Designed miniproteins, single chains, continued (5). Designs and how they scored, part 23

Each design is a single chain, and the fold is of that chain. pLDDT is the mean over its residues in the fold that is shown.

## One batch from the design tools (miniprotein)

Design m16770
Fold by ESMFold2-Fast:
Structure m16770 (fold): chain A 80 residues (1-80)
Amino acid sequence: DKKMEEILKRYREIVKRLSALMKQKEPDLSEARAVLEEARKLLNELKELNRTDRSGQLLIKSLENVAEMAESLVERVEKR
């Protein structure tokens, strides 16, 4: 499924970007917001596919967690 391959590639890039931001002493707010927006957009696209299989459901939960982590990061950076 080409759509799932695209989603998995985008998911991996989001995770890499979030991990890089979390390792920074002073994370860039614009990049943190971009990662959050992309995570939310990808999560919505994944939910639209109505995946009921275990791998699809696990990916949804993982992406929800990634979005929550990115949101928390944005909130922490905005306090500066």
Scores: mean pLDDT 83

Design m16771
Fold by ESMFold2-Fast:
Structure m16771 (fold): chain A 70 residues (1-70)
Amino acid sequence: SEDEELLKERVEHMRKVAKKLMKLNVPKEEIIELIEEETKKLVEFAESRNLEEMKEYIEKEAKEIIEEIK
């Protein structure tokens, strides 16, 4: 669906932003906070669209991004 494609694109954008901020030596805590805030918004959108599998996907990908930052 279009909503699923949008959510996947937003997750990829989050990953790219995290990598960019890491290269710029932004404090890890600030990068993690930004990823957590974006993840919450994407999860809320997925819930509003009844996309349970996408919610799980978003949460899994966000955890992987955060582990790469740590």
Scores: mean pLDDT 87

Design m16772
Fold by ESMFold2-Fast:
Structure m16772 (fold): chain A 61 residues (1-61)
Amino acid sequence: MEPSFEEVLERALAAIREALAAGDRAAAQTLYDIFVHEARKHWSPEQFERAVAAAEAVLAE
């Protein structure tokens, strides 16, 4: 199954939220850093900006 940008984004955000819910901010930060690094490599500048903004919003929860 070939995941869409939306599916990959939702999955990444869910993983970050799960780490935060477990009280593991270090894991959440690591997941964020990996996601941002991958987003920069594979997606357009607009998709990258959207992905970073969404992940930062989740991390701020």
Scores: mean pLDDT 79

Design m16773
Fold by ESMFold2-Fast:
Structure m16773 (fold): chain A 94 residues (1-94)
Amino acid sequence: SAMEEMEREIRKALARTLRDRTVAAVDELLALLRQYAADSRTPEELRRAVAEIEGVIQALRAMLAEETDPEVRAKLEAAIAELERLRDELLARL
């Protein structure tokens, strides 16, 4: 399904972010998550999107705890805050 394909692309982008540790990789991951959230329509799709976003938030927080590059740290903090807002917006639609 399109949702399962998007989830695979998100997981691939997350793996790339954790490997490459760049601002560009975080931006690509955020773009996919924004699209995935926007495409979520049914209560089941919204719950799946919330779960995927929560998993990404946890992974990015773990990365932030070990990150020493100030530019990457600032991007991770901004990304986590954006994803927390996105999660809360999706939960409000349930």
Scores: mean pLDDT 91

Design m16774
Fold by ESMFold2-Fast:
Structure m16774 (fold): chain A 74 residues (1-74)
Amino acid sequence: SSAEERQRSVIGTSVAIYGAGKSFELDLQGKKEKAEEVRKLTKESLKKIQSSTVDEAKKIADETYKKIDEIVAE
């Protein structure tokens, strides 16, 4: 439904903003390899969110935030 598409879009936008922000911070720190890893993970997660249910998209987003945070902490 259009409502479900809107909810997935909001979830995807949140993931995109978080991933972009963290990759930008890593680039500013000269951590280019980690920045690329975050960008790749974000892109793959966004692709999965587009083909998922709303509940699946929420779980993918939560797992993606955790993985991004783990990359940043390395």
Scores: mean pLDDT 89

Design m16775
Fold by ESMFold2-Fast:
Structure m16775 (fold): chain A 82 residues (1-82)
Amino acid sequence: SEAERLVQEAVDAARAGDMETAANHLIEMGRLALTRLPDVRQGVAMAIRAIGVSLDLLNETDPSRAEELARRFGQEVLERLG
């Protein structure tokens, strides 16, 4: 599946020491889950997990980007939940 591919690419990037690329793949997976899964609650849960890992990875390399991602994603989740 697309999600499995993105997870594998994130793992491969992390193994290569490329935390930025690993975080980007997990962010993409999280946003796909949030916007495209029919089950809103499942999509939100998967997105929170994926973005949470991305925030940890980005906070080590780009704390400003991690803060902006957390702020924007929080708003997107609240909007999606209604």
Scores: mean pLDDT 77

Design m16776
Fold by ESMFold2-Fast:
Structure m16776 (fold): chain A 79 residues (1-79)
Amino acid sequence: SAIDQLQQLLAPYPQFNSTLQQIQQLVAQRNYADAMFQLQVLDGMVAIMRGVGMISQDQFDKVQDSVKKAVDDLKKKQQ
């Protein structure tokens, strides 16, 4: 899944572990609205890391693609 891809992409950055676990728990609970909110929080954190040079542009682009795919998947499940 796109969330599993996000976990793999962000594995070198343990600061995202709690947010990723929260997202997975919310998805398991079928709380897709809060899961999407946590994905936005994650997106903001990754953007800050890119701004300070802690993550490469290529890695950032891959994370952005995976966040978009995860949000799109969760929106379909909200139907």
Scores: mean pLDDT 84

Design m16777
Fold by ESMFold2-Fast:
Structure m16777 (fold): chain A 81 residues (1-81)
Amino acid sequence: LSEESKDAATVAAVGILAAAANLGDESAVEAAKELGLELIEEGRLESAREVVEILRKAAEVADPEIAEKLREAVEELEEAL
């Protein structure tokens, strides 16, 4: 896979993880955050910003406990950007 294709796959995976988190899978929040941090470490900042937006939108519709974890993940990613 090219770097662009890998980035697209990672962003898609974060979308799936965000959906799982909204269904109550708290571990999906941590996995999505780790994928976002990996994109930042590789210098893929635009794709990392897409990850942040996906997690922000997921937080808007999540249960309060999951929403808090999603916002914390967004904060960590934004601090690393």
Scores: mean pLDDT 82

Design m16778
Fold by ESMFold2-Fast:
Structure m16778 (fold): chain A 70 residues (1-70)
Amino acid sequence: GAAEALARAKADVAEAEALVEEGLADTSNPAKGVGIALRGIGIALDGALELARATGLSFREALAELGLLA
């Protein structure tokens, strides 16, 4: 249901935030760190898109629901 879709998307965003933090914390190889951070951003956007498809929300509304857009 919608609650399960939201819980899954929130978990994907939490994983994405952890990857972004890991990428941005790497001071020894900034190019590799940026790559990891961009992968995290991709996971968050995919999670928002799946939430939108599961619930009938627009992509913008799904991003707002996940705290990724004001």
Scores: mean pLDDT 79

Design m16779
Fold by ESMFold2-Fast:
Structure m16779 (fold): chain A 60 residues (1-60)
Amino acid sequence: SKEIREAEKRMLEAGFNPGGDGVLGPGVIESIRGFQEYAGLKVDGLPDKETIDRLKKMMQ
């Protein structure tokens, strides 16, 4: 989905590897969980609004 691809791009820009195919697979979920732990967010592995907003804040 578009949201998954946006989250993937944001994670890549923030230095995390989301798997690189824009689908919500195990690698993408683990990358999201890792970012959520790093950012102090709820760790659920979903590209929810809070996760996306935090990723956007880290963009230049």
Scores: mean pLDDT 65

Design m16780
Fold by ESMFold2-Fast:
Structure m16780 (fold): chain A 71 residues (1-71)
Amino acid sequence: MSEEEARELAEEIKEEIEKNGGPITEATEQLLVRLALADPEAAQELGRLIKETGKGLTEEQAKKWLAKIKL
């Protein structure tokens, strides 16, 4: 997976979380699996952020996370 593909997956995950009002859906889980195969550390960091909020990511948190997953 390329840097660009991983970034697109991360943005898609962010959009799905925002659209669904925070909880992880089955579609979002599939995207997370793809991200974990390309960048396990980015997937773990996203999981940590979701745990800390007790719900889905805020838009600001998602933007900060996307900035960190520079591959």
Scores: mean pLDDT 59

Design m16781
Fold by ESMFold2-Fast:
Structure m16781 (fold): chain A 87 residues (1-87)
Amino acid sequence: SEEEILKEFEERFKKAVEILQKAYDDGYLKDGDEVTVVLNLPDGSKAVATFKVENGKLVLKDFKIEGDYSEELKAKIREVLENVVKE
């Protein structure tokens, strides 16, 4: 279902952002660095998000969904990622 897809992306995005934030805190990432995260879903869909570290904060620079989703669902998935990054 759409709700299950959105929850799965939210969980995966939260884990990815936590890993990147820890990498910054541990000194593996520095201000000005760009990192691309690729999330593969069991249905074969893929989310690709590019972040830049600006003043110790992850800033979303690019986002793509590769999969058989409607444009409306892709927009909702992007909104989920944007909300996760704001935390």
Scores: mean pLDDT 82

Design m16782
Fold by ESMFold2-Fast:
Structure m16782 (fold): chain A 62 residues (1-62)
Amino acid sequence: SRLAGSGRPTDVPEGHLSPAIQEAFKEWMKKEGIELSEKAKNNEATIEDVAEMVEKALEKMG
């Protein structure tokens, strides 16, 4: 269809992470010993939120 309003299999809005990616990210954060944000714990982290947390973690590690 031209506009598949209900055809899309994900409820993820633009810029948000899929649940699977959210879970993988939370697992990675725990593995690295990085504190999870409230958004990450609630599976509401956006790509921007993830990038910010990763950048801070890399800066701390470097």
Scores: mean pLDDT 66

Design m16783
Fold by ESMFold2-Fast:
Order: structure tokens, then C-alpha cells, then sequence
Structure m16783 (fold): chain A 69 residues (1-69)
């Protein structure tokens, strides 16, 4: 399903961010941004934005920039 595909991308990006591979995590965000631009489905659009937010939070954690609380 589309949701399973997004979850796979998020996990791959989160693992990359945890390893300090921010370039790979950024490339996955770029793929998601392209999908967001190309989609006309509001449900898919929301799922893509949620995925981007999860990856961004993982990248911020790897850099120590997350706000606790």
C-alpha cells in the first residue's frame, strides 16, 4: 500500500539520520516533496507531510537541535 511505502521510506531516512547520513535523509525528503507536488489526493498529501515531519524530527535529533518538551 501507499502507507507501507511511506513507512519504509521514513524508517530508511530515520536510520540514515541516526547514522549521521543527513544527505541520504535529505534525498528521501526530496522524493517526498516531489510526490507531494504531484499528488491531487488530500489523504496522500497529509500522509506525505506527516512523513516529512517525522524525518525532519529525526534529523534534528541527530544534530542535537530537538527541543525537549
Amino acid sequence: SFEEYLEKLVKEAEEAAAKGDLDKAGEIINQLLVMHIETTDNNKRKLILDAINRITQAMLKSEGLESPG
Scores: mean pLDDT 82

Design m16784
Fold by ESMFold2-Fast:
Order: C-alpha cells, then sequence, then structure tokens
Structure m16784 (fold): chain A 88 residues (1-88)
C-alpha cells in the first residue's frame, strides 16, 4: 500500500503548528489565516471534525477581514460548510 498518510499528516500538522506560532509572533495575519486553515484541513482529514470546524471558522474570520469577497474566502467558506454537514 501507499505510505501511512495518517503518520505523514500528523507530522505535517506538528510542523504547521510551529509555523503558525512563528506567524503569530511576527504579526503576519495572512500567514496566520492560511496556516490555521491548513491545520483545520488536516484535522478534517484525521476525522477530528469539531476541531476542524473551530480552526476553519477562525481562519475564515481572519481571511474575510483581510480580503473580503476573494476566491480564497469563497473556497474556505465552501470547505467549512462541507465539514459542518459531516459533523451532524
Amino acid sequence: GAPNSDEELREALEELRRLLAEAEAAGDRERVALLTAAIGVGYYLLGKLEEAVKLLEEALRILEELEPGSQRVANLQKLLEKVKEELE
């Protein structure tokens, strides 16, 4: 079979959390939003839907403030709606 995607995903999430802390310390709000969204997607892929929703909602809030009406906002909103449907 393919390499263990769950192990690779967990390692990627640890790296993304380190990068998020760095972006927060730097005051880079765009990087904070994008890294928070990436971590949210990772939690979704691990089946941690409640954590995924919280992270995606926070990322969407920041991204809507920075670039309202952008394609990135539309994509993230659509993903968040899909994750919320699966949580029920």
Scores: mean pLDDT 84

Design m16785
Fold by ESMFold2-Fast:
Structure m16785 (fold): chain A 68 residues (1-68)
Amino acid sequence: SEEELARLRELSRREHELTGRPPLTDEELEAIAAGVSPRSGEVLKEIADKLNEIGDEIDKELKEEKAK
């Protein structure tokens, strides 16, 4: 639970560093990760999957930029 939130936080922060977009707030992450509804877990996975995909794409772009 908290570990999942921390992971999502890391992905969000990484995206912020790469794109400059403000990272997800603790309020948002906590509301999702520590949700009372089982649907919260589904939303958490969707966000994690999306952030992971964005992070992976940004990581590739960043790697190519640095290779320059």
Scores: mean pLDDT 62

Design m16786
Fold by ESMFold2-Fast:
Structure m16786 (fold): chain A 55 residues (1-55)
Amino acid sequence: SVREEVLKLARLTVLEGAIYFLERVINDPSATPEQKEQARRDLEELRREVEELRK
């Protein structure tokens, strides 16, 4: 249904935006080691969610 398609696209948009932000944190030379480590963990979780939504 259109509603299911819209919800899926909304979730993907939010997840991909968060992934983009986290990748920038990981590659930011001014970010702390703790921030980078947390971003790596969050990035792995969000990537798994994206893969599940693509099924």
Scores: mean pLDDT 85

Design m16787
Fold by ESMFold2-Fast:
Structure m16787 (fold): chain A 79 residues (1-79)
Amino acid sequence: MKVPKELIEKAIELLKSPDPELQVTALRQLTYLIENDPEAVKEYLEKIREAIEQALKSPDPKVQEAARKTLEAIEKRFG
């Protein structure tokens, strides 16, 4: 199943939220998308990496952990 590009764009937009719970939700969704349809995610990879770098600087340890998992998924599929 190919993931609609709109779902990837919505997840990236959700990461811009100041709410840590929404940031964690977005990061978990991006991890799922990367693991299940890496080809659909490929053209958004730079924007996702920038968002992850910002999330890793979050004072919330749940956001940091979710960001690490998303980064690991990228490395496994594209590294």
Scores: mean pLDDT 80

Design m16788
Fold by ESMFold2-Fast:
Structure m16788 (fold): chain A 65 residues (1-65)
Amino acid sequence: SNLEKAKELEKEGKRLREQKDYDGAIEKYDSAAGLYQQLGDTEKAKELLEKRKEVRAEQKAALAA
């Protein structure tokens, strides 16, 4: 169940990023990373935190444009 939740949150984060809902995308990626960390999948958690950094950079670029 936690693995299914983590996968769903990752998909939601990706969808929100594509829709330029940067705050929503960051929240979903943070939640997914937390669940993967609880599952012991530290590599996947790290990957999602890197995606979160990318989304924050996109948000800053959008605010500057």
Scores: mean pLDDT 86

Design m16789
Fold by ESMFold2-Fast:
Structure m16789 (fold): chain A 100 residues (1-100)
Amino acid sequence: SEVVKKLEEKVKEMKEKGITDVEEIEKEALKILGEDHGISPETLREWLENENEEKLKELVERSDLASIALLGLLMLHRKVGVEEVKKLIEERARQYEASL
């Protein structure tokens, strides 16, 4: 999966730079997911903020399993505590890296 490869490369880069900030991780996730679908990160963020069900459903229908998982994590981030979301994002990114 192209999304998995890009996420793995970005997680490696962020680890090398010591980046652990959840907001920066979310920003990179939006960029990776958006790029995979030809959507700007700003537009994707707007769809999530406005809970645009139609656009989000279209995105899910066009996405592989990795993109769906990433979208799910981004949606959780807007409804749960930052520490829990941070752990989920870091754990999932680590699992993808370790699986390759």
Scores: mean pLDDT 65

Design m16790
Fold by ESMFold2-Fast:
Structure m16790 (fold): chain A 94 residues (1-94)
Amino acid sequence: SALELFLTEVLRARGALEAQYQAGELSAEQYLARFEATVLALARRYAPQLSPEEREELIDEVVGMMRSLGRSLGLPEAEIEARAAALRAGLEAL
């Protein structure tokens, strides 16, 4: 499905960003900012192919990924929730 292709591309992009972060090429802030930008760009590409139900599933999945990533990087919970809320708002505006 288009949703499965979207999630596959997000996971591939996350893997590449993780490798750059571990190599010291990105700060934690740059990693999260690039993840957000990549998710929004991919969502713009795939959104026309998704049902309203699949769009909500997409939003929930990637917002969940943002929270998990923020926690793994040791960010304060308030900052994690602010970043998750900003990503959700950007996705809902598509």
Scores: mean pLDDT 89

Design m16791
Fold by ESMFold2-Fast:
Structure m16791 (fold): chain A 82 residues (1-82)
Amino acid sequence: MLAAAREALARVRESGVVTEENARAAVEAGLAGDLEVLRELLLLAAEIAGEPPVLAELALAALQLRDASVEEKQKVYQEIKA
């Protein structure tokens, strides 16, 4: 899983295109606990799409806080927006 996700990220960097296969590999790695690979994909996808990186940070924060209380999730959301 981890090696396949890193290979997928390398292919995205080389081609400048995020495929469904590459996105799935990175999401699976993130769900397995490797949030660094997921973060790299989200930031790279935002860069390719011309979107602000804050959207990638919000998505990653939501996943990292999946087991946290609603209050803690809201607090982190406000910190990222500031």
Scores: mean pLDDT 63

Design m16792
Fold by ESMFold2-Fast:
Structure m16792 (fold): chain A 120 residues (1-120)
Amino acid sequence: EKRRKELEQELLLRYLDGLAEIFKDNEKATKYLEEAKKIVEELGAEKIEEAAKKAEEYVEKALAEALGVSVEELKAAIAGDGEARDKVNAKLQELYEKYKEKLDKLNAELNAEYERKLAE
């Protein structure tokens, strides 16, 4: 149980570091990701579920900043507002195309680490 929570914390921290490296040219997005990382580190592995939920707010702010939309527009798009959804989807496609290789590499590295540590 404890080792599983420690692995989840480690992978979340690596994910946040990877996103910060991908978005390093966006100072505001990077600062939001640094705050998310601090929350995960301070709450620790035992509270990883609570830490992930709190970190989500900062990841959402970082994504909105990287997309050039407001957090309100991003939330409206998630809630199904057609105009906000179309705008956010267009920006997400631009972001994905720009960072595709880096995002694909991060996902592959995290999957490999997860599989390796599960075998232990």
Scores: mean pLDDT 76

Design m16793
Fold by ESMFold2-Fast:
Structure m16793 (fold): chain A 111 residues (1-111)
Amino acid sequence: VEELVKEAEYAIELLKKDPNNLLARSILVRTARKLIEEGKYDEAIKLLDKGLEILPDSATLHDLRARAYFLKGEYEKAIEDYKKAIDIYKNVDPERAKQLEEMLKEAEKKL
């Protein structure tokens, strides 16, 4: 296992104990984003799947998993995660929700 993935898997164990652990959430998000940027979409998705089991209403985790699915070419799955992230962000970050609505439209064009 790559060191980044190992650090994030440790963060997931911390989140199982305390879902409000902000440092563990930050490590998970940072690692997933870096894996996506490096083209490691399957590793990012696997990590985000584990995070979403603990944090099902995390807009950020749905956002990142949608990006990974989009870049992998899994457009229908990307659309589902974009919709979930948009619904959550509308209440807390309307600007991010608007940005994701553009990404949703791009994913829909690929269908």
Scores: mean pLDDT 87

Design m16794
Fold by ESMFold2-Fast:
Structure m16794 (fold): chain A 64 residues (1-64)
Amino acid sequence: PVHTTTAEVVGTPSLEEGRALAEGVAELMRESGTRVEVVAAPTPSPAAQELKARLERARQEALE
């Protein structure tokens, strides 16, 4: 195997890491009021469309 890794994505984080990160991000967003935008992929996908819809709904509820 090669020991040189220039651009390689390792496995996804564990549930514990995901939970801690999610809580941190949520708290930071609430206090700071930070907004985020996602750039659509070159090829449309149902998963991306559903994710965008959920994000938009969350934003509307936060505005309330």
Scores: mean pLDDT 53

Design m16795
Fold by ESMFold2-Fast:
Structure m16795 (fold): chain A 91 residues (1-91)
Amino acid sequence: MEEIIELLEQAKAAVDAGDFDKARELMRKIYELAEKLGNEEIVEASRALLDQVDFLKRLREEHPEDQAAIDAARAGVKAGIDRLIELVKKM
C-alpha cells in the first residue's frame, strides 16, 4: 500500500516537472502492483491514468504550442492521481 502511494506521489511530481516519460514509467509500475493486489477498481483507475499520461505525452509532442490544452491535461492527470491515492488508502 505505502509503496503504491509513494509511486503515485513521485508520478505527480514528474507530471509537475514536465517529465512525462518518468510519469509513464511510474504509472506502469503502479498498474503492475495494482494487478498483483487484485483490486479491480484500483486496476481500472491505474490503467486509465496510464492512458491519460500517454495522451499528455502525445499532446506535448504533437501540439507543444497548445499550452492551455497541455495544462488542462496535466491537471486531469494530477486529479486522477489524487483520486487513486484516496482509493488505495481506503483498502
Scores: mean pLDDT 83

Design m16796
Fold by ESMFold2-Fast:
Parts: sequence; C-alpha cells; structure tokens
Structure m16796 (fold): chain A 95 residues (1-95)
Amino acid sequence: MLEEVEKLLSETVLELVQTKNIEERQKIIDELKERLKAIAEEAGLSKEVVEEIEKIIKELKENPNMSVEEKVLLAVKILELVKKDLQERLEKELS
C-alpha cells in the first residue's frame, strides 16, 4: 500500500514536470485524486486524512505555476499523512 502511494506520487510529479499543456496537467491531477481516493477507500483510511489529501490536491490544481520543489513537498505531505494514518490503525489493532 505505502509503496503503491510512493510510486503513484513519484510518477505523477515526474509527469507534471514533463507536461507543459495545462489541460493535460489538470487531467494528471484529476487522475491522481481518483487513484488516491480508491487506495484510501481500499486501505480504510480515516475520513479526516482523505479530506486533507483532497485539500492538498486542490491546492496543486489551483496553483499551476507551483515550483517543482513545492510539488515534491506536497507529494511528501500526502505520503506522510497516509503513513501516519496506517501506523495509527496498526497500533490500535495491535493494542
């Protein structure tokens, strides 16, 4: 699960850096949102984490001139949110 999210985020950032067309970039971001939502539902992530991820994706979509560094930081933030929620769930199941 976490490795799938890491791969998806890495591939998406690379595609966004390589894509100059605004319509194609918006499509890539929309596909990221749909895929992350599907992964979150399958993994049973909390509604709060899903909402935070959606807010980050909205920020990415609304800021087309965002730097590569800023895009990477948002991707890292999404990964950390997923990782934290999975760790908290695992700790509750083991406790």
Scores: mean pLDDT 78

Design m16797
Fold by ESMFold2-Fast:
Structure m16797 (fold): chain A 66 residues (1-66)
Amino acid sequence: GMSEALEKLKEIKENAEEYIKKAETVAPESVRFLEYISKLSEEEIEELLLNNPGLAAMAIAAYEKI
């Protein structure tokens, strides 16, 4: 659901440095999306989920490859 997607995006942001480092080894194609999410505020993450759910889904998929 939307609340689950929001929590995953917040988790990516809060643990971004660790996930990016892991992605560089395991899923280098995902690094760009993880870096993008890491730079957003919580308000910008909520805005992304509301106005661009496809891009949010791509970011979550990138995280799930790690």
Scores: mean pLDDT 75

Design m16798
Fold by ESMFold2-Fast:
Order: structure tokens, then C-alpha cells, then sequence
Structure m16798 (fold): chain A 87 residues (1-87)
């Protein structure tokens, strides 16, 4: 299963920068909730990956926010990101 939501790159980068030791999963779930995406606790537990559809950049849910921030700054130039969560 998958769900898609949009987020401003600057907002995502700010949250990743403020929480460098958080997991990508924690950050993306927070942003998904803010975007109105409703996931059950079971679906959250089953979350296996994410992708920035603008660039095809895969995000590993267990990576640190600091690692994800570096990759986003390197590989993604779009101001608004379309993110797909896989569960």
C-alpha cells in the first residue's frame, strides 16, 4: 500500500535540521499528519520506505534526519515535494 502528500522542501529541511538524530520515519509521519494523511498505528508500524517523486529519490525510513537532509540538498531542487510513503 502507499499514500502520497505534498510538503514544502524548506519546511522538510528545517524539521530535519532541527532534529538531526530523529529518524526519517518520525519526520515524514509528522509532516504527513500535518498534510491531513491519516495512518493507523498498524500502518505506521508497517512503514517500509519513502520516495520523493519529483526526483525518484528513495528515503530509508531508518536513516537519520541529518543523512536525509544532506541527500535532499544534493539531489532535489524543487520547492514543493511530492512524497510517497510505502506501508
Amino acid sequence: KSVTFEVEKSKLEAILEENPDATVKEVLLRLAEEAGVELSEEEIANLVGAEVLNSGLGLRVDDTAAEALERLKTFVSDEVLTIRLYY
Scores: mean pLDDT 82

Design m16799
Fold by ESMFold2-Fast:
Parts: C-alpha cells; sequence; structure tokens
Structure m16799 (fold): chain A 60 residues (1-60)
C-alpha cells in the first residue's frame, strides 16, 4: 500500500541521515527501503516530513 511504502521510505531516510548522509537521491532511498521502483514526488515529500528531514538536500 502507499502508506506502507511511505513508512519504509521514511525509515530509509532516517537510516541514511544516521549514517551521516546529507545529500541523497530518490534511488538511494528506494534501495535502502528495499523498493523495486522509484518513489513519487508525493511519497518522497511525505516520507521527508515523517522523517523530520525537510532540510535535507535531495539530488534528483
Amino acid sequence: SREERVERLAEAIKKLIDEGKTVISPEDIAREAGLDELPTNEELVEALKRAGAQGLAISL
């Protein structure tokens, strides 16, 4: 479901931040979350909000 995917994306973002990454790509987030497709802009924005990482630079 979309909810499950966004939750996984938020968890992946938190992990990448914990590893010291400040610039990450949607591909990096998807790979860390174990997804086989890139997140949509809507899913990515929601995941960033949940992770508390709206100031993070995302490379598109």
Scores: mean pLDDT 72

Design m16800
Fold by ESMFold2-Fast:
Structure m16800 (fold): chain A 60 residues (1-60)
Amino acid sequence: SSVVIDAEEARLLRETLGRDTFMELLLRLAEGEISADEFLDEVEALAPELAPLLARLRAR
């Protein structure tokens, strides 16, 4: 599965999670190690304040 993230959303994720954590999660998603849903769940666990953004991404 894929998740569609625009440039502004990607910036917010990177700023909130930190560049290294964000890049690691993107690599795992790109390699198929984690699904789109698992990616969003990991982000929410690390940054619960992003829940409204993640809900929008899940609805896509």
Scores: mean pLDDT 82

Design m16801
Fold by ESMFold2-Fast:
Structure m16801 (fold): chain A 88 residues (1-88)
Amino acid sequence: MEELKERIARLQAEIDELQSRVDKLKGKAPELADLAKSLIDEARRHLQEAVEALEKGDYEKALRHIRQAELDINAARNVIDEAERKVK
């Protein structure tokens, strides 16, 4: 329980960081910024579903959604890193 809640909180903080970075890229790399935002939005949806699953006591569903959010966050970070490298 506590472990999953802590993991969700950490992923939410990572999403906030990535969103800030995307906002700075919108004028410089709009296509990559849009792609990264799409991945961030998907990660947010998975975290919302994870919270709902935890409230229902469904730890397996919560863990699945947490893992999906992690994949989306990692993909978004890679896109942002590439965009930042390309625009300096």
Scores: mean pLDDT 86

Design m16802
Fold by ESMFold2-Fast:
Structure m16802 (fold): chain A 83 residues (1-83)
Amino acid sequence: MLFDLTSSVNDAIKNKDAERLAKVVLEALYDHPDGLPFVLGPLSIGTGKSIDEIRKQIESTLGKSREEAFEELKKWVSEWLSK
């Protein structure tokens, strides 16, 4: 049980699926924060951004509604995957 976060991130990056990737990041950040390292590592490798840069950016959504956080994350991951 538990969703393989690393596999899900890698598949979303491979397929350039920003919506799926944003959903996985949102679920890790809001529902399963202990799973964040399994999201941040693959995301760093797939985007070329540092783990610290990604963490700081996604954690800036804390305190927003889930809907607002999802839209922000979707925008950012779309930009990260556009190369």
Scores: mean pLDDT 77

Design m16803
Fold by ESMFold2-Fast:
Structure m16803 (fold): chain A 56 residues (1-56)
Amino acid sequence: TPRVVFEVEGEPVPAQEAGAYSHSGLSESGGRRFEVELTRDGEVGGPFNGRILELT
């Protein structure tokens, strides 16, 4: 059961409570399934972190 985690700036996705932006979705390509989660802390154009998990 392989997993691929793509990290930005060496951190996964920080815990966010107030003022956070979070987006998640499922993607399918070539018979593989991926869960994509994006977190942005701050205003538009601020820093963001991402995580992509391969689902089995």
Scores: mean pLDDT 47

Design m16804
Fold by ESMFold2-Fast:
Structure m16804 (fold): chain A 70 residues (1-70)
Amino acid sequence: ERERIARGVQAAASALLEEGASLDEVSEIARRMAEAPDPEEMLRRLEEASRPLGERVTERAVEAARRALE
C-alpha cells in the first residue's frame, strides 16, 4: 500500500535524522525506500542503504519503519 510505504519512509527518515545522519543521506535513503513496490522491499532497501551509517543506526531506523507499518 502507498500509505504504508509513505509512513515507513517518514518514520525511518525521522529516526535517521535523530541518530545524526545528514539530510543528504536521509533524502537518498528515503527516495530508495519510496520507490519500493511493497513494505518488505522497502525495509530491505532501508537496511541496505543505511548499513554504512552503522549497525545501531540501521537497527533503530528499521524498527521505527516497522512500527509505523503497524
Scores: mean pLDDT 83

Design m16805
Fold by ESMFold2-Fast:
Order: C-alpha cells, then sequence, then structure tokens
Structure m16805 (fold): chain A 112 residues (1-112)
C-alpha cells in the first residue's frame, strides 16, 4: 500500500488542483480569460505531478483518474484560450463538477 508520506503528497496535490480549478472557474465566469489560463496552467502542473506520483507508486487506478483530471483541465484551458461564450457556461460547470468528483474518487482510493 501507499506510505503515509505518499498519501500526504497526494492529498496536497488534490488540494492544489481543487484550489486552482475553483479560482479558474471564478475567472471564467467573470470573463477573465487571462487569469483563468494562469490558474489552469497551475492546475495542469499539479495534475502532471499527480500523474508522475501515480507512476512511481505503480497504481493503475490512480494513474487513470489523474489522467482524466488532466484532460478535463485541458478542456477548460481550450475554452479559456478560445474565449468564453454564453453557450460554454453549462460545459464549464459540468467540467468543474467532473473534476471535483474525480478528486473525491482519488481521496477515497488513497484512504482505503
Amino acid sequence: GLSEEEKEEIRKLLEEIKKYVDEAYKALLAGDSEKAIEYLEKAEEAAERLIELAKKVNDEELLKLAQEILELIKELKEIAERGVKKEDISRIIGLRLRIIGLLLDIEKLVEK
């Protein structure tokens, strides 16, 4: 199983991803695409670190969930880079909720 130090590093990365995705979400809804991109780049970096940690601990389920989070962050970044339209709001909300759900799934996986 995972060491306590590995569990703590995973929890810190999950908190960082959530924080940056939440800040990006606020910026996207406010029409601040530049600020949203900055936060999404930080979220992407944290997700990539989580992927590398998953590879190191050889946990295929953790790796899969971390990769899914990264792809959803990339989708939010593409929306931000293209410029947010009114039609994108429901997709932005859905992508954020899916990321939060995957973060919770990893938290449950790591604790049990």
Scores: mean pLDDT 90

